Designed miniproteins, single chains, continued (4). Designs and how they scored, part 54

Each design is a single chain, and the fold is of that chain. pLDDT is the mean over its residues in the fold that is shown.

## One batch from the design tools (miniprotein)

Design m13862
Fold by ESMFold2-Fast:
Structure m13862 (fold): chain A 75 residues (1-75)
Amino acid sequence: SLAELIKKALEELLGITPPKEELERAAKEVEENKEEVREVLEKGRKAFEENKASLNEEEKEKLEKLERFLEKLLE
């Protein structure tokens, strides 16, 4: 489920567990805006590569996890 994937991402990256209604709304917004999500992912990858040397290992791991979640949302 897209809502479950968003929940897992928020729990792992931000330590937040949103209500089911908010997760369902977020899932709908992602499905309606998949092209925007893809654009954000592509811009994020470019920004990551350009700033990779200035990031610590914890920041790199969080960004890699975020990238993986965004890729799954686009599948």
Scores: mean pLDDT 73

Design m13863
Fold by ESMFold2-Fast:
Structure m13863 (fold): chain A 97 residues (1-97)
Amino acid sequence: SEMEAGLEAVIESAEFIIETVKDNKEIVEIAEEIKKLAEKALENLKKNPELAKEYIEKARELIVKLQELALNGDLEKLKEAAKKAGSDVEEAVAPKP
């Protein structure tokens, strides 16, 4: 499933960000919340798709916030990971046929 793959990729990107920017507590907290939301969405995809969609939308909002912080921080690896997470969450919301 493209939705499952997208959510798993968001989780991986969030984990990479946490490991990469350990000293930036604000970024770490946002990345940890993105990971939790993506994990909750993945858990609910089959059981409660509407709730899963709600978690995906919340993760999307936080990913946008993270992208803004990455752009201001000039951290190249964080910029790449945040951009990838944004792409992956869009795929999870609206997978192309």
Scores: mean pLDDT 78

Design m13864
Fold by ESMFold2-Fast:
Structure m13864 (fold): chain A 96 residues (1-96)
Amino acid sequence: MKRELILRLVGLALRAIGLLIDAERNGDKEKAELAERLIELILRLMDLVDKGVVTNEEAEELIELLEEALENIDDPEKAEELLKEVEKKLKELEER
């Protein structure tokens, strides 16, 4: 397991959970759905890192896209595009 990558993913998951709680408290359904998808994608990437089937470079690229999606959570169209890119790349890696 890549300790540094896992710690970054744990940090992202905690931030995404915080966003989900805040969105639900404010009744922002769209933001809550985006936060839930972020959490799911983070956990999927974490599983692939744990299994050792992704390179450091592939993991770093996906972490950067997830970080950008989180930073752009208030721009739903941009967040959606970034999440779709991550989903596509994760699916390709999972099919190895």
Scores: mean pLDDT 84

Design m13865
Fold by ESMFold2-Fast:
Structure m13865 (fold): chain A 89 residues (1-89)
Amino acid sequence: SPQQQELNRAQMEMGSLHLALVMQLLAAKREGYTPAALAALQALVRDYDARVSGIVKRLEAYGQHDAAQQLQNERDALTRRAADAIASA
């Protein structure tokens, strides 16, 4: 169904975005939270937030409300983790 196709697409896109942000968090930690690493992390958090917002909006449009809520919860958890890392630097 179109609903299932959008769900599958959203899950794949979210997985890629999640991995990219987690990898950047690990890189920033390895680099000792340099100004350059923090700037790169902040830029990626903004890109991640904007792109996940787009995915959530598409899922809502396809009636995938439960999946949209789960993605919002994952977004909130990972952006909080990134904000905590930046604040602790």
Scores: mean pLDDT 87

Design m13866
Fold by ESMFold2-Fast:
Structure m13866 (fold): chain A 72 residues (1-72)
Amino acid sequence: DAVAEAIVDSLVAQAEMDGITLTEEQRERVLELVRAGASLDELKEVIGGDYAQLVVSMRKAVANERAARAAA
């Protein structure tokens, strides 16, 4: 899913700006969790609370955009 990949790419870019390198295993697990619609708690176990919150916020933005487009 291109959307899930874009969310993970944005997360990796943000982590790099913060001086943090996510492992390949962490990136793969986050991608799987995003595709599965995983909860904040599940994301938090892999990437920590701050980055889990960022992923949830990005997913919510995508959902809001889809809802706005459907309502137009």
Scores: mean pLDDT 78

Design m13867
Fold by ESMFold2-Fast:
Structure m13867 (fold): chain A 82 residues (1-82)
Amino acid sequence: KEEILKEFEKEAEKLLEKFREIYRESGYDPFVEEAIKAFEEEYKRVLEEMESLSEKEQIKLFVKFLVRGIGMEAEVLVRLRS
């Protein structure tokens, strides 16, 4: 349980740092700022949910969170390049 939570926090922080880099590179675009806020809110919600879940359910939620995060990053990058 602790190992899964630790890996989740590590991967979430890596993705958040990528969003922060995009934010800086975009010249502090408000759209990127809103994406970061949405990601931080989802991260906190998922972290709270994980506290009551079995290891298998934690892994499933972890994967869903990462897929969503990667999707958000892709959407932000596509928007900035348009």
Scores: mean pLDDT 80

Design m13868
Fold by ESMFold2-Fast:
Structure m13868 (fold): chain A 92 residues (1-92)
Amino acid sequence: MEFTDQDELFKALLEELKNHEKLKDYEFKADEKTKTISIYKKDFDGEPIAEITVNDDLTVTVKLTNDGTEYTLTSKDPEEIADKIAELLKNV
């Protein structure tokens, strides 16, 4: 399903990330006001390893905290976005 609303894309993406097989060792903290999802390693206290922002233009920005690298994803499919995020996190 293609999303045309930032809130709906954000909610769908959060659900896809939580249910993703490759992301079982991660914890997600969502901020609906800023449309950001912070990704943490389970059982580790500290800074998030990545921050994901769903932008008002329906692009998704993925920021890796280890080196500050940012990626912009243009897919409007939450499943495709979640798969791409999982691949990016493999390199962290």
Scores: mean pLDDT 79

Design m13869
Fold by ESMFold2-Fast:
Structure m13869 (fold): chain A 80 residues (1-80)
Amino acid sequence: DVEALKEAARRHMAGLAARLISLGADAEKVRRLTEEAARLAEEYLESGGDPEILKRLEEVEKELREVAGPAVEAARAAAE
């Protein structure tokens, strides 16, 4: 069920955004990137597996890692 997969992608990205923001990541950038990732995931499912959309998803994941990296590293350092 494509609709169920789209909903799962939206829920996953929303949960990830909330977690990263709670760690101190830039709320505006995190929301933008996670919303973009959810949209691209929906487009990927609608396209029937377009590899160009998958590549764009990988690029958004890289940007999200760069934006959230400092907050994640600070949380890791505090946990040790």
Scores: mean pLDDT 80

Design m13870
Fold by ESMFold2-Fast:
Structure m13870 (fold): chain A 112 residues (1-112)
Amino acid sequence: SKEEKLEKFEEQLRLAYEDPKKYLESLGSTAPSNEEAREFLHKLAVDLGLVDEEASYRTAVLAVAVYVYSRKLFSDEEAEKIIEAVLSFLKANPEASLEEVLEVVREVFNKL
């Protein structure tokens, strides 16, 4: 259901934010620590064109999680809407909390 997809999406954003090493392991990779995992995810976000090099590690980690799970759980059209909305919000609000980012995700899901 749409609610089950939202719950899984929120769970993965929380995992990426709170435990980036474990999140990276869920993607089939590894890092020695959360710090190295954040650095890896930042490089990945830049390489995927999701964020600029100057973006915070926090913003980059959330951008990767949003991109990966949107593409995994949704149609291409729905995924593009979620990705665009959340990445635009992160760019405009670089100090936003995880809960504020999750509110944007919930609002976009209500419009799908």
Scores: mean pLDDT 85

Design m13871
Fold by ESMFold2-Fast:
Structure m13871 (fold): chain A 83 residues (1-83)
Amino acid sequence: MIDMTTMTVGQVAGLVKNKDQAKDLAKQAIDQAKTSTPVQGANNMQNAYHLYTGVIDTPPDKKKKLHDDTQQQQKKAQQIQKQ
């Protein structure tokens, strides 16, 4: 298991050799986001979004959902930082 909570988009992209690996990493990032702090979760959702849009041939509806989920996580992270 790769901890992506502190990794940049470029570092995660560097781990990808094929579409199946990209799908596995994106799934791991989303799963980690569910159990992480809001800030770490936002980073993981951003990594998953970039893997799906940059490497995987992803349908527009699924891209929109991933974008919306990523934006929601970023908003939660910002709200907690303000508290």
Scores: mean pLDDT 70

Design m13872
Fold by ESMFold2-Fast:
Structure m13872 (fold): chain A 89 residues (1-89)
Amino acid sequence: SMMEFEREIIASFLLMVASLVEKYAEDKEVADAVVELLRQAAEAVRAGDYEKALELLEQAKEAAKKLKDKEESEATVSLLDTLKKLIEK
């Protein structure tokens, strides 16, 4: 079904963002927190639990604001906000 396909695409996008944060972020402790929240959000999306996914994405955005590099922080927060809006539709 289209809904199942949509969940897999969104989950894959969340895992891609997690991989980019893990690879490029300089602050390991903050990056690890963001990555874990994004992995949990991807699992929530796959399960069709969009309310939980949105809560986890909001937590990931708050964690991302703590990234030491302001450009990395702003880019990550912006990307996560975009993904949150896509799930809200």
Scores: mean pLDDT 83

Design m13873
Fold by ESMFold2-Fast:
Structure m13873 (fold): chain A 93 residues (1-93)
Amino acid sequence: KEKEKIIKLFKEKADEVIAVAEREDPQLGQQLRDLAERYIKRLEKAKSKEEIKKIVDNFALDASTLLYQAGAVEAARALDEAVKEIKKEIDKM
């Protein structure tokens, strides 16, 4: 129940960041979408709150690296805010 809530929030926030990235570079948006899908599958298999948090942290690192290398500053800021909101919800588990 709690994990499904986190996965739903992750999908919503990832879509918001992807939309920002797509405005700057459609290929970057697709790369970020593919990355998010891989992490969603990892979240679905997660067995603990600690594992969920590590998966989100790894997504944040991979996604931020991709966005900063592309110079997508607005998308990178959107990612930072999205990750903060997801982590706050994980902490409530």
Scores: mean pLDDT 87

Design m13874
Fold by ESMFold2-Fast:
Structure m13874 (fold): chain A 99 residues (1-99)
Amino acid sequence: SKKEELLEKARKMIRELAQEVGLPDEVVDAAIELVERYIKNSKELKEEDIPELVAHAVLLAARAFGVDPRPLIEYLKKKGLLSDETLERLEAEVRAWEA
């Protein structure tokens, strides 16, 4: 199904990101679970939405396990996977978590 294809792309993206920035397995597993729940419950999800969904899920999982999100943000900037507007929004969210 289209949802299964989107999920497989999201899982691959999470694993590649985790390998590049050195995320613990617990963070990877939590991020995958968040993405699976979101995709399963979404009525309309486009392939173009997957990078933002993955970025947000990984940042939430990192926060839950006390992992520094800054290397994740820097990796996302370097790869150009997200628009500058989306990156600015995610950076603002991460700063709010520190407040």
Scores: mean pLDDT 80

Design m13875
Fold by ESMFold2-Fast:
Structure m13875 (fold): chain A 90 residues (1-90)
Amino acid sequence: AAESLALLERRRARLEAELADIDRQLAQTSDPAERAKLEQQRALVEEALARVEALREEVLADPSTPLDEVRARLHALQQELLAGEAEISA
């Protein structure tokens, strides 16, 4: 349980750092097309954060949730996020 929660906190911190970077880029961007892409990326990262928080609540409700299951679900989430970001960047 403690290891799963530590992993989830590290992922949350990384996603929060990504949001901060996107917000910095939005503050510096005046091009409407580029701004729209950054806003779409921001929405994807916010959704990923919400899913990490939901998984954290699930682990807190059931501390017996295997670490490998948490790792697998976080890996799947990361793959979905990267795919979405790639589509926006294309």
Scores: mean pLDDT 86

Design m13876
Fold by ESMFold2-Fast:
Structure m13876 (fold): chain A 65 residues (1-65)
Amino acid sequence: GEAEELARQIIELIRNGGSDEEIKALIKQLHDKFGMDAGEIYRLLRSVGASEAEAIKAVELYFTL
């Protein structure tokens, strides 16, 4: 679905050295559009192939929204 596509884009940005602001913009969409909290975003990212470190980076950026 759209949330899984956003999660894949987050992983691609992390892997390709995208800016924290670019990554945060997609995390903010998961939060604002889908009502996802940090734990839900972590689980979603892991479910679509993020490593532990990649998912933790996204959670850290979530708390800076």
Scores: mean pLDDT 90

Design m13877
Fold by ESMFold2-Fast:
Structure m13877 (fold): chain A 65 residues (1-65)
Amino acid sequence: METKEVMAYLIYLLRLAGADPETLERLMRQAGLSEEDIENNRAKNVTLEKEELLEMLRALIQQAQ
């Protein structure tokens, strides 16, 4: 699983829990990601459409089971 898929999953879960982007960024740094990787993840999320996000979520739930 690519880093961006893991990050999208974490963003989804953290947003459901009411976490902010600063908390997510701190977790990425603790996981050993570079600041450039964190910034790239933020930029990628801007390009995601609602439909694509829903499809990714469904796929991740199916894979997790």
Scores: mean pLDDT 58

Design m13878
Fold by ESMFold2-Fast:
Structure m13878 (fold): chain A 79 residues (1-79)
Amino acid sequence: SRIQIFQNADFSNDEAQILANKVQVNQDDAELIATTLKNSNYVLSNPEETEKLIRNLNISVDNKLKIRDALVELKIAKE
C-alpha cells in the first residue's frame, strides 16, 4: 500500500498516512516521491528546498500538486 511505501522511507505512521491519503498516485511514482524526499534530507520548515525537490521530480504536474497539498497538511499537523 502507499502507507507502507512512505513508512519504508522512514516517515512516521501519522506522516505516512497523510502522504498516502493526499498523494494518490501509482506505486512507481509513490516510491520515487518517498525515496526523493527521504534521500534529500527533507525539512518541512524549509519551503524553498522543498519546492526545489518537487520541481526536480520526474513525475506529472498533477502529481506534483498532490505532493504540495500533502506537505501543507503535514506542516499544519506538525505545528
Scores: mean pLDDT 76

Design m13879
Fold by ESMFold2-Fast:
Structure m13879 (fold): chain A 96 residues (1-96)
Amino acid sequence: LEEADEAAQKAGEALQKGDYDKAAEYMSKALEYGKKAGEENPELKEEIEKGLSQAVTLLSEEAAKAGDFESAKKIAEAAEKAGLPEAAKAAREYAE
């Protein structure tokens, strides 16, 4: 859980700097750590998945608004690999 929070924080920092490729990289790590945290803490799984899905959607939207469709697509792929297909679909729609 702590690793997922740290990765999500770094993704947010990269987003504030306009560094969308680093934001996508850190978001990918947050999704990986979040999946593991949900397995270790089943009572928090729904909350973790909801938070990560919202972050995926926001980062993809901001990257697309900045014209960085490659980073938006990378975020969508990371969400799909993490088992969040609805968030991945939303992120891909921004990359289109």
Scores: mean pLDDT 76

Design m13880
Fold by ESMFold2-Fast:
Structure m13880 (fold): chain A 62 residues (1-62)
Amino acid sequence: SALEKAIERAKKAAENAAKQGEVGDITSTAYDPETGERATATYRVNADGTIELVSAEVAPAE
């Protein structure tokens, strides 16, 4: 699903940012052309290198 894809992309981006010593919110969007769903997921990268899922939402395709 678009939601699972967005979460996975945001998680990988956040893990990479944490590895590089970056902090802040990492947002990723995924689109499923078969269903027209678009999903957005945001992970927070903390100063200690941990990551946490802040939000995940599904919206209709534009």
Scores: mean pLDDT 79

Design m13881
Fold by ESMFold2-Fast:
Structure m13881 (fold): chain A 68 residues (1-68)
Amino acid sequence: SLRELLERYIKEIENATPDQAKELLRSLVEELERLGAPADYIEALKQAYDAGDVETGLALLRELVRRL
């Protein structure tokens, strides 16, 4: 499920270095695009990545999980 995918990536990002976390966020965007996730999720993730702040990225991902 989309929720399980997001939760898995959140856990991986939480345990990663900042550099690895940014790569994981990029990979998540590609994965969700491949799975046909809604445009809103893709936009939120790209905004998180563009912010250059892993904590902001995680907050956005957790918000998406909460709303699923």
Scores: mean pLDDT 78

Design m13882
Fold by ESMFold2-Fast:
Structure m13882 (fold): chain A 87 residues (1-87)
Amino acid sequence: NEEALKRMEELVDRMEALLAELKKATSVSEAEAILAEIERLYKEMVKIFKESEFETSEDVARAIGLILRAMGILIEARLILEKLKAK
């Protein structure tokens, strides 16, 4: 349970680092590669969330919070790619 939460936190941190890299991307190809990795990490987070048994309401709330953060990163990343393609 705690191990699952720590793994999810690590994945969100990696997604945030990739989002920062995406914001500096100057080519569509580079941005698409970064977004693909963000999407892969998001899918891994969803899998951990679905497969994990959270015993306390506090742990469930933490896991949901991490998923919401990851969703926000994914949405922002997709918008950045769309804007870059429009240039």
Scores: mean pLDDT 86

Design m13883
Fold by ESMFold2-Fast:
Structure m13883 (fold): chain A 68 residues (1-68)
Amino acid sequence: SKAEELKKELAKKRLETEKVDDVSQEKLKGDVYITSLDLYLGKKDFEVLKKADPSLKAKVVKLEDLLK
């Protein structure tokens, strides 16, 4: 489904590694982390994924909370 496709695309881009290595930590604070997928998402990608898989709302934490 669309949610699964987004999950694989985000994993393929290695968003977790890219944010740690290539982008400032301030960007991490602006995103959300999906615990069921073990990755973090930008707001736009998260909105699309949530529409395709609304169950994600029960498995999401903000990166700001994780970085505290």
Scores: mean pLDDT 57

Design m13884
Fold by ESMFold2-Fast:
Structure m13884 (fold): chain A 89 residues (1-89)
Amino acid sequence: MLERAVELGREAEELAKEGKGLALAAEAAELYLEAAIEQGADNEVMARILRLTMEALRLRAEGTEEARRRAAELEEEARRLLAEELAKL
């Protein structure tokens, strides 16, 4: 799982330089979160982090100022939740 997540993450980063890759970024995030759960992270919290991250990516793709502001708020919440879960490992 981790090797596939790393490869998809690299592909998503490369495509992001061209304004593409949101679907690959979502798949990579899902695989990274699955790996974290296997290491003992809470499944419900990881699912919430994934939902927040995917919604933020969707909003950034929308391209409006309001959508970018909402995306930043969701990204901050996801980052906070991830940091709390990683601190338990």
Scores: mean pLDDT 68

Design m13885
Fold by ESMFold2-Fast:
Structure m13885 (fold): chain A 82 residues (1-82)
Amino acid sequence: SEELERGIKMGEILQKVRDIIEKGLEEFLETGDANVLEESIKEAKKYLEENSKDLSEEDKKKLEEKFNKMVEEAKKVVEEYS
């Protein structure tokens, strides 16, 4: 079904976005350089935008809301280690 295919695609995008942000967090924890995390957040946003082009505006908004939540959680980790 179209709904199932869209759900799978959204899940794959979110998993990749999470992986990129988590890699940036790992590198931040190893180096103490917050710029590494900021670059990973930019990379994750670019991946999200490039891979969501064929999705509806509603689905794009849902992905962006989940992305923003992941970014907020990552920034809280930085604040705890600062």
Scores: mean pLDDT 85

Design m13886
Fold by ESMFold2-Fast:
Structure m13886 (fold): chain A 55 residues (1-55)
Amino acid sequence: SREEARERLVQLAKDMLEAARAAGRTEPVKSVIEANGVKYTLEVTKDQVVVTGEK
């Protein structure tokens, strides 16, 4: 469902942000998940989370 996809994205973003902050990461780390026929790309640094959706 869309709600499940949203919760997965939020949890992944939180985990990636925590890891990036712990590592002092300034270059984006990329992660990709697919849910409900949409491909979501997360790009995370210690200061920013960017989420892009593509079908």
Scores: mean pLDDT 79

Design m13887
Fold by ESMFold2-Fast:
Structure m13887 (fold): chain A 70 residues (1-70)
Amino acid sequence: GDAVAAAAQKIKERQKQEMLEKLSEYIATLSDEDRDFAMLEIARLYGQGEVSFEEMVEEIKKKLEERRAE
């Protein structure tokens, strides 16, 4: 196999795993009410393609602030 392709795959898998772990930790800090909303938004953002952890958290926080203002 191509060692470069294998290394790239391993890096992407590690980054994905780290992102999911950080997202799980972030969700754990939320109230039950915000948690369900955040999980749905994570699913949507993840479904859009390659989005960074920072972008996902910022988008979720922005939407949660809008939800909390109501």
Scores: mean pLDDT 73

Design m13888
Fold by ESMFold2-Fast:
Structure m13888 (fold): chain A 93 residues (1-93)
Amino acid sequence: MKKLSDEDLEKIAAVGDKILKEKAAEAAAQPNSVEKVRELLKEAINKAVKEVFGVELSEEQLEELVEAIAEGATDPEAAVERIKEILEEALNK
């Protein structure tokens, strides 16, 4: 099984941060900013994973990742482990 390193997560986070910064201004201009931010997070994560690993995530996997990130506010350690698990599952299929 391919395991994600902290270095792999750092690369994804760096690419994702760049995409989110570009799209955050657009999302802030819209009435339903929270729902728009969730949609933009899915796009940013999918693009970052594709750029780093060359794989595309399913809509279901993207929804799970966004949910895990949202839960990270209360338990960041468990959220990171769940994110790794979802990404490892995608990379091994």
Scores: mean pLDDT 68

Design m13889
Fold by ESMFold2-Fast:
Structure m13889 (fold): chain A 67 residues (1-67)
Amino acid sequence: GIREALLKALEAIREAFGDEAAAAVRPHFLEILAAKPKSVEEAIAWARENLEGEVAELAVEALEKYG
């Protein structure tokens, strides 16, 4: 589901860029979950509309890959 996709993305960011990078991105991914999207498509749309730049791109890629 959406939560699992975002957790996998956070782990990938932690492995590639370290704990500080994952911690910086985590609040934005939690905003997606707080919006309570009903589907992966709604989560992607919310991220594109409400998140900026690299964070939006990472969230969308994670939801497309693991969602």
Scores: mean pLDDT 80

Design m13890
Fold by ESMFold2-Fast:
Structure m13890 (fold): chain A 90 residues (1-90)
Amino acid sequence: VEPLSLEELRERARAAAREALALPREQQEATIVTAEAREIAEEVMRELGLPESLFPALATAAEAAIEAAPELSREELIEILKEVVRERRA
């Protein structure tokens, strides 16, 4: 099996984050998230000045991105989530 390229890993993380952000709020609030996913969501919210009401969506998106591309660094995951949030708000 050929290893995924860095760009393919980034695209998988973006796709997973987009799907997670599209989930109903009840599903997002029910999702069990890791401490790492919560920390990533908190950093994204802080950098973009997002309301606390978006935390469940961002935490679920962070968890989905970690599961889709576990090889990506925290910094890469934060940037991907910021990109997906900006695209969704446009």
Scores: mean pLDDT 79

Design m13891
Fold by ESMFold2-Fast:
Structure m13891 (fold): chain A 66 residues (1-66)
Amino acid sequence: GPAERERLLRLAELNAAELAIKKAEELGLKPKEVIVERLDDETIRATVKTDKGEVVVELTVEEALK
């Protein structure tokens, strides 16, 4: 139902943000800010602003939930 879909989307957003932060840290970059956007019902974008630029991760909801 709608409440279950919303919970899954929130979990997907959290996982996308966590993945983007991990990728930035693995590159030796210092995360400063994380922005998560639902681009549509199927796609989430997480952007990590760092001391040396931005790291962007774009995932489907299905990819973010595995």
Scores: mean pLDDT 85

Design m13892
Fold by ESMFold2-Fast:
Structure m13892 (fold): chain A 108 residues (1-108)
Amino acid sequence: KYFKVEIKDGKAKIYFNNKDFKEPKSVREAKVEKFYDGDKLLHALFVKDKKTGKWSLYLIVEVSDEIEGNIVKNATVKDPFGNSIKADVELSSSDVEKAEIKSITAVE
């Protein structure tokens, strides 16, 4: 199973079970908020429901200093229901504290 989220221009494109990532299953208005939980830098991805206009937490990404170029390998990604996966997270730069998330990619 393939999972990908691409974040660009205030939108999240969400892909499931598509090896080519050619067509997103969902496109939502999105924002990312940064916060610290102790010494851990977390990025919270929120998406807006198209029908209700309500913002909801979609994923929490733990971003570490273990970065290769602009990619955090095997980052811990959690949903609001307590499920956790490992994913590769592409950042806008290698400066982890200032960078924005560009994509989250997991292969199950």
Scores: mean pLDDT 77

Design m13893
Fold by ESMFold2-Fast:
Structure m13893 (fold): chain A 84 residues (1-84)
Amino acid sequence: MEEIAPIESGKLAKVRLVLGEDRIDVYVDGELVMRLHIPARPGEIVIEEKIPASSGIAAALLRAVADGLIAPGQPYKDVLPKLP
């Protein structure tokens, strides 16, 4: 059964994306939730660590930011209805 990810109603999730030469680090509220190691050759991605219960949120936030679904100042909850 699918669990509902914890979302703060009416509050912004503080998301930081740190782009390295071969990795992407995702921080939510100052905590590292996901690290992707992307080698120079596309198709090889290593997920080093993520928070199990929040990994779906981290991935959804990453995609939403990348796709421009989260505008500056947009509450995270407003993106949820557009995500699987």
Scores: mean pLDDT 51

Design m13894
Fold by ESMFold2-Fast:
Structure m13894 (fold): chain A 85 residues (1-85)
Amino acid sequence: SALNLERAVEAGTRAGMEVARRLGAESEKAREIAREAAEKAATDFLIEASLRQWNISPEEVIKLAEEAGAKAAEEYSREALEAAA
């Protein structure tokens, strides 16, 4: 079945915004950074898996997108908070 890339990106964006909110750095820019990181991670993984004929689960793509979105949002949020101090 074709994986819904949109769902993985949504999950990653949500994970990133949860991190930004906990750090007190919730913003539209943090959401954009999380979304872009999630989309890149999910897309790169799907391309690699297709080329190598890897057996992947939808859950693996969602997890990778969530990890990428959360990490990118955390890094951005910490930099934004340091710049504001």
Scores: mean pLDDT 83

Design m13895
Fold by ESMFold2-Fast:
Structure m13895 (fold): chain A 89 residues (1-89)
Amino acid sequence: MEVVELIEQAWEALKAGDFEKAEALLEKARELAAKLKPEEVEEALSLVPKEVLERLRKIIEASRNNDYDSLDPELKAEYEEAKARAEQI
């Protein structure tokens, strides 16, 4: 499944120390996952080790904090959308 492949590529980028690439790949995987049924997402993610997912999440949160400072990871997507809207105003 494409989502799993993107997560695997993000993990490889993370091991190489390319955090920006890992973030971009995870964001693409997240966009694709959001368009799938929750059951399909859970089945795909079950193929990825929990340790890999946890480390990727931690790195993405650190990367986001470097760009945006002090944001709740759970609200990150809403913050990015709100910031984009504020820039348009």
Scores: mean pLDDT 59

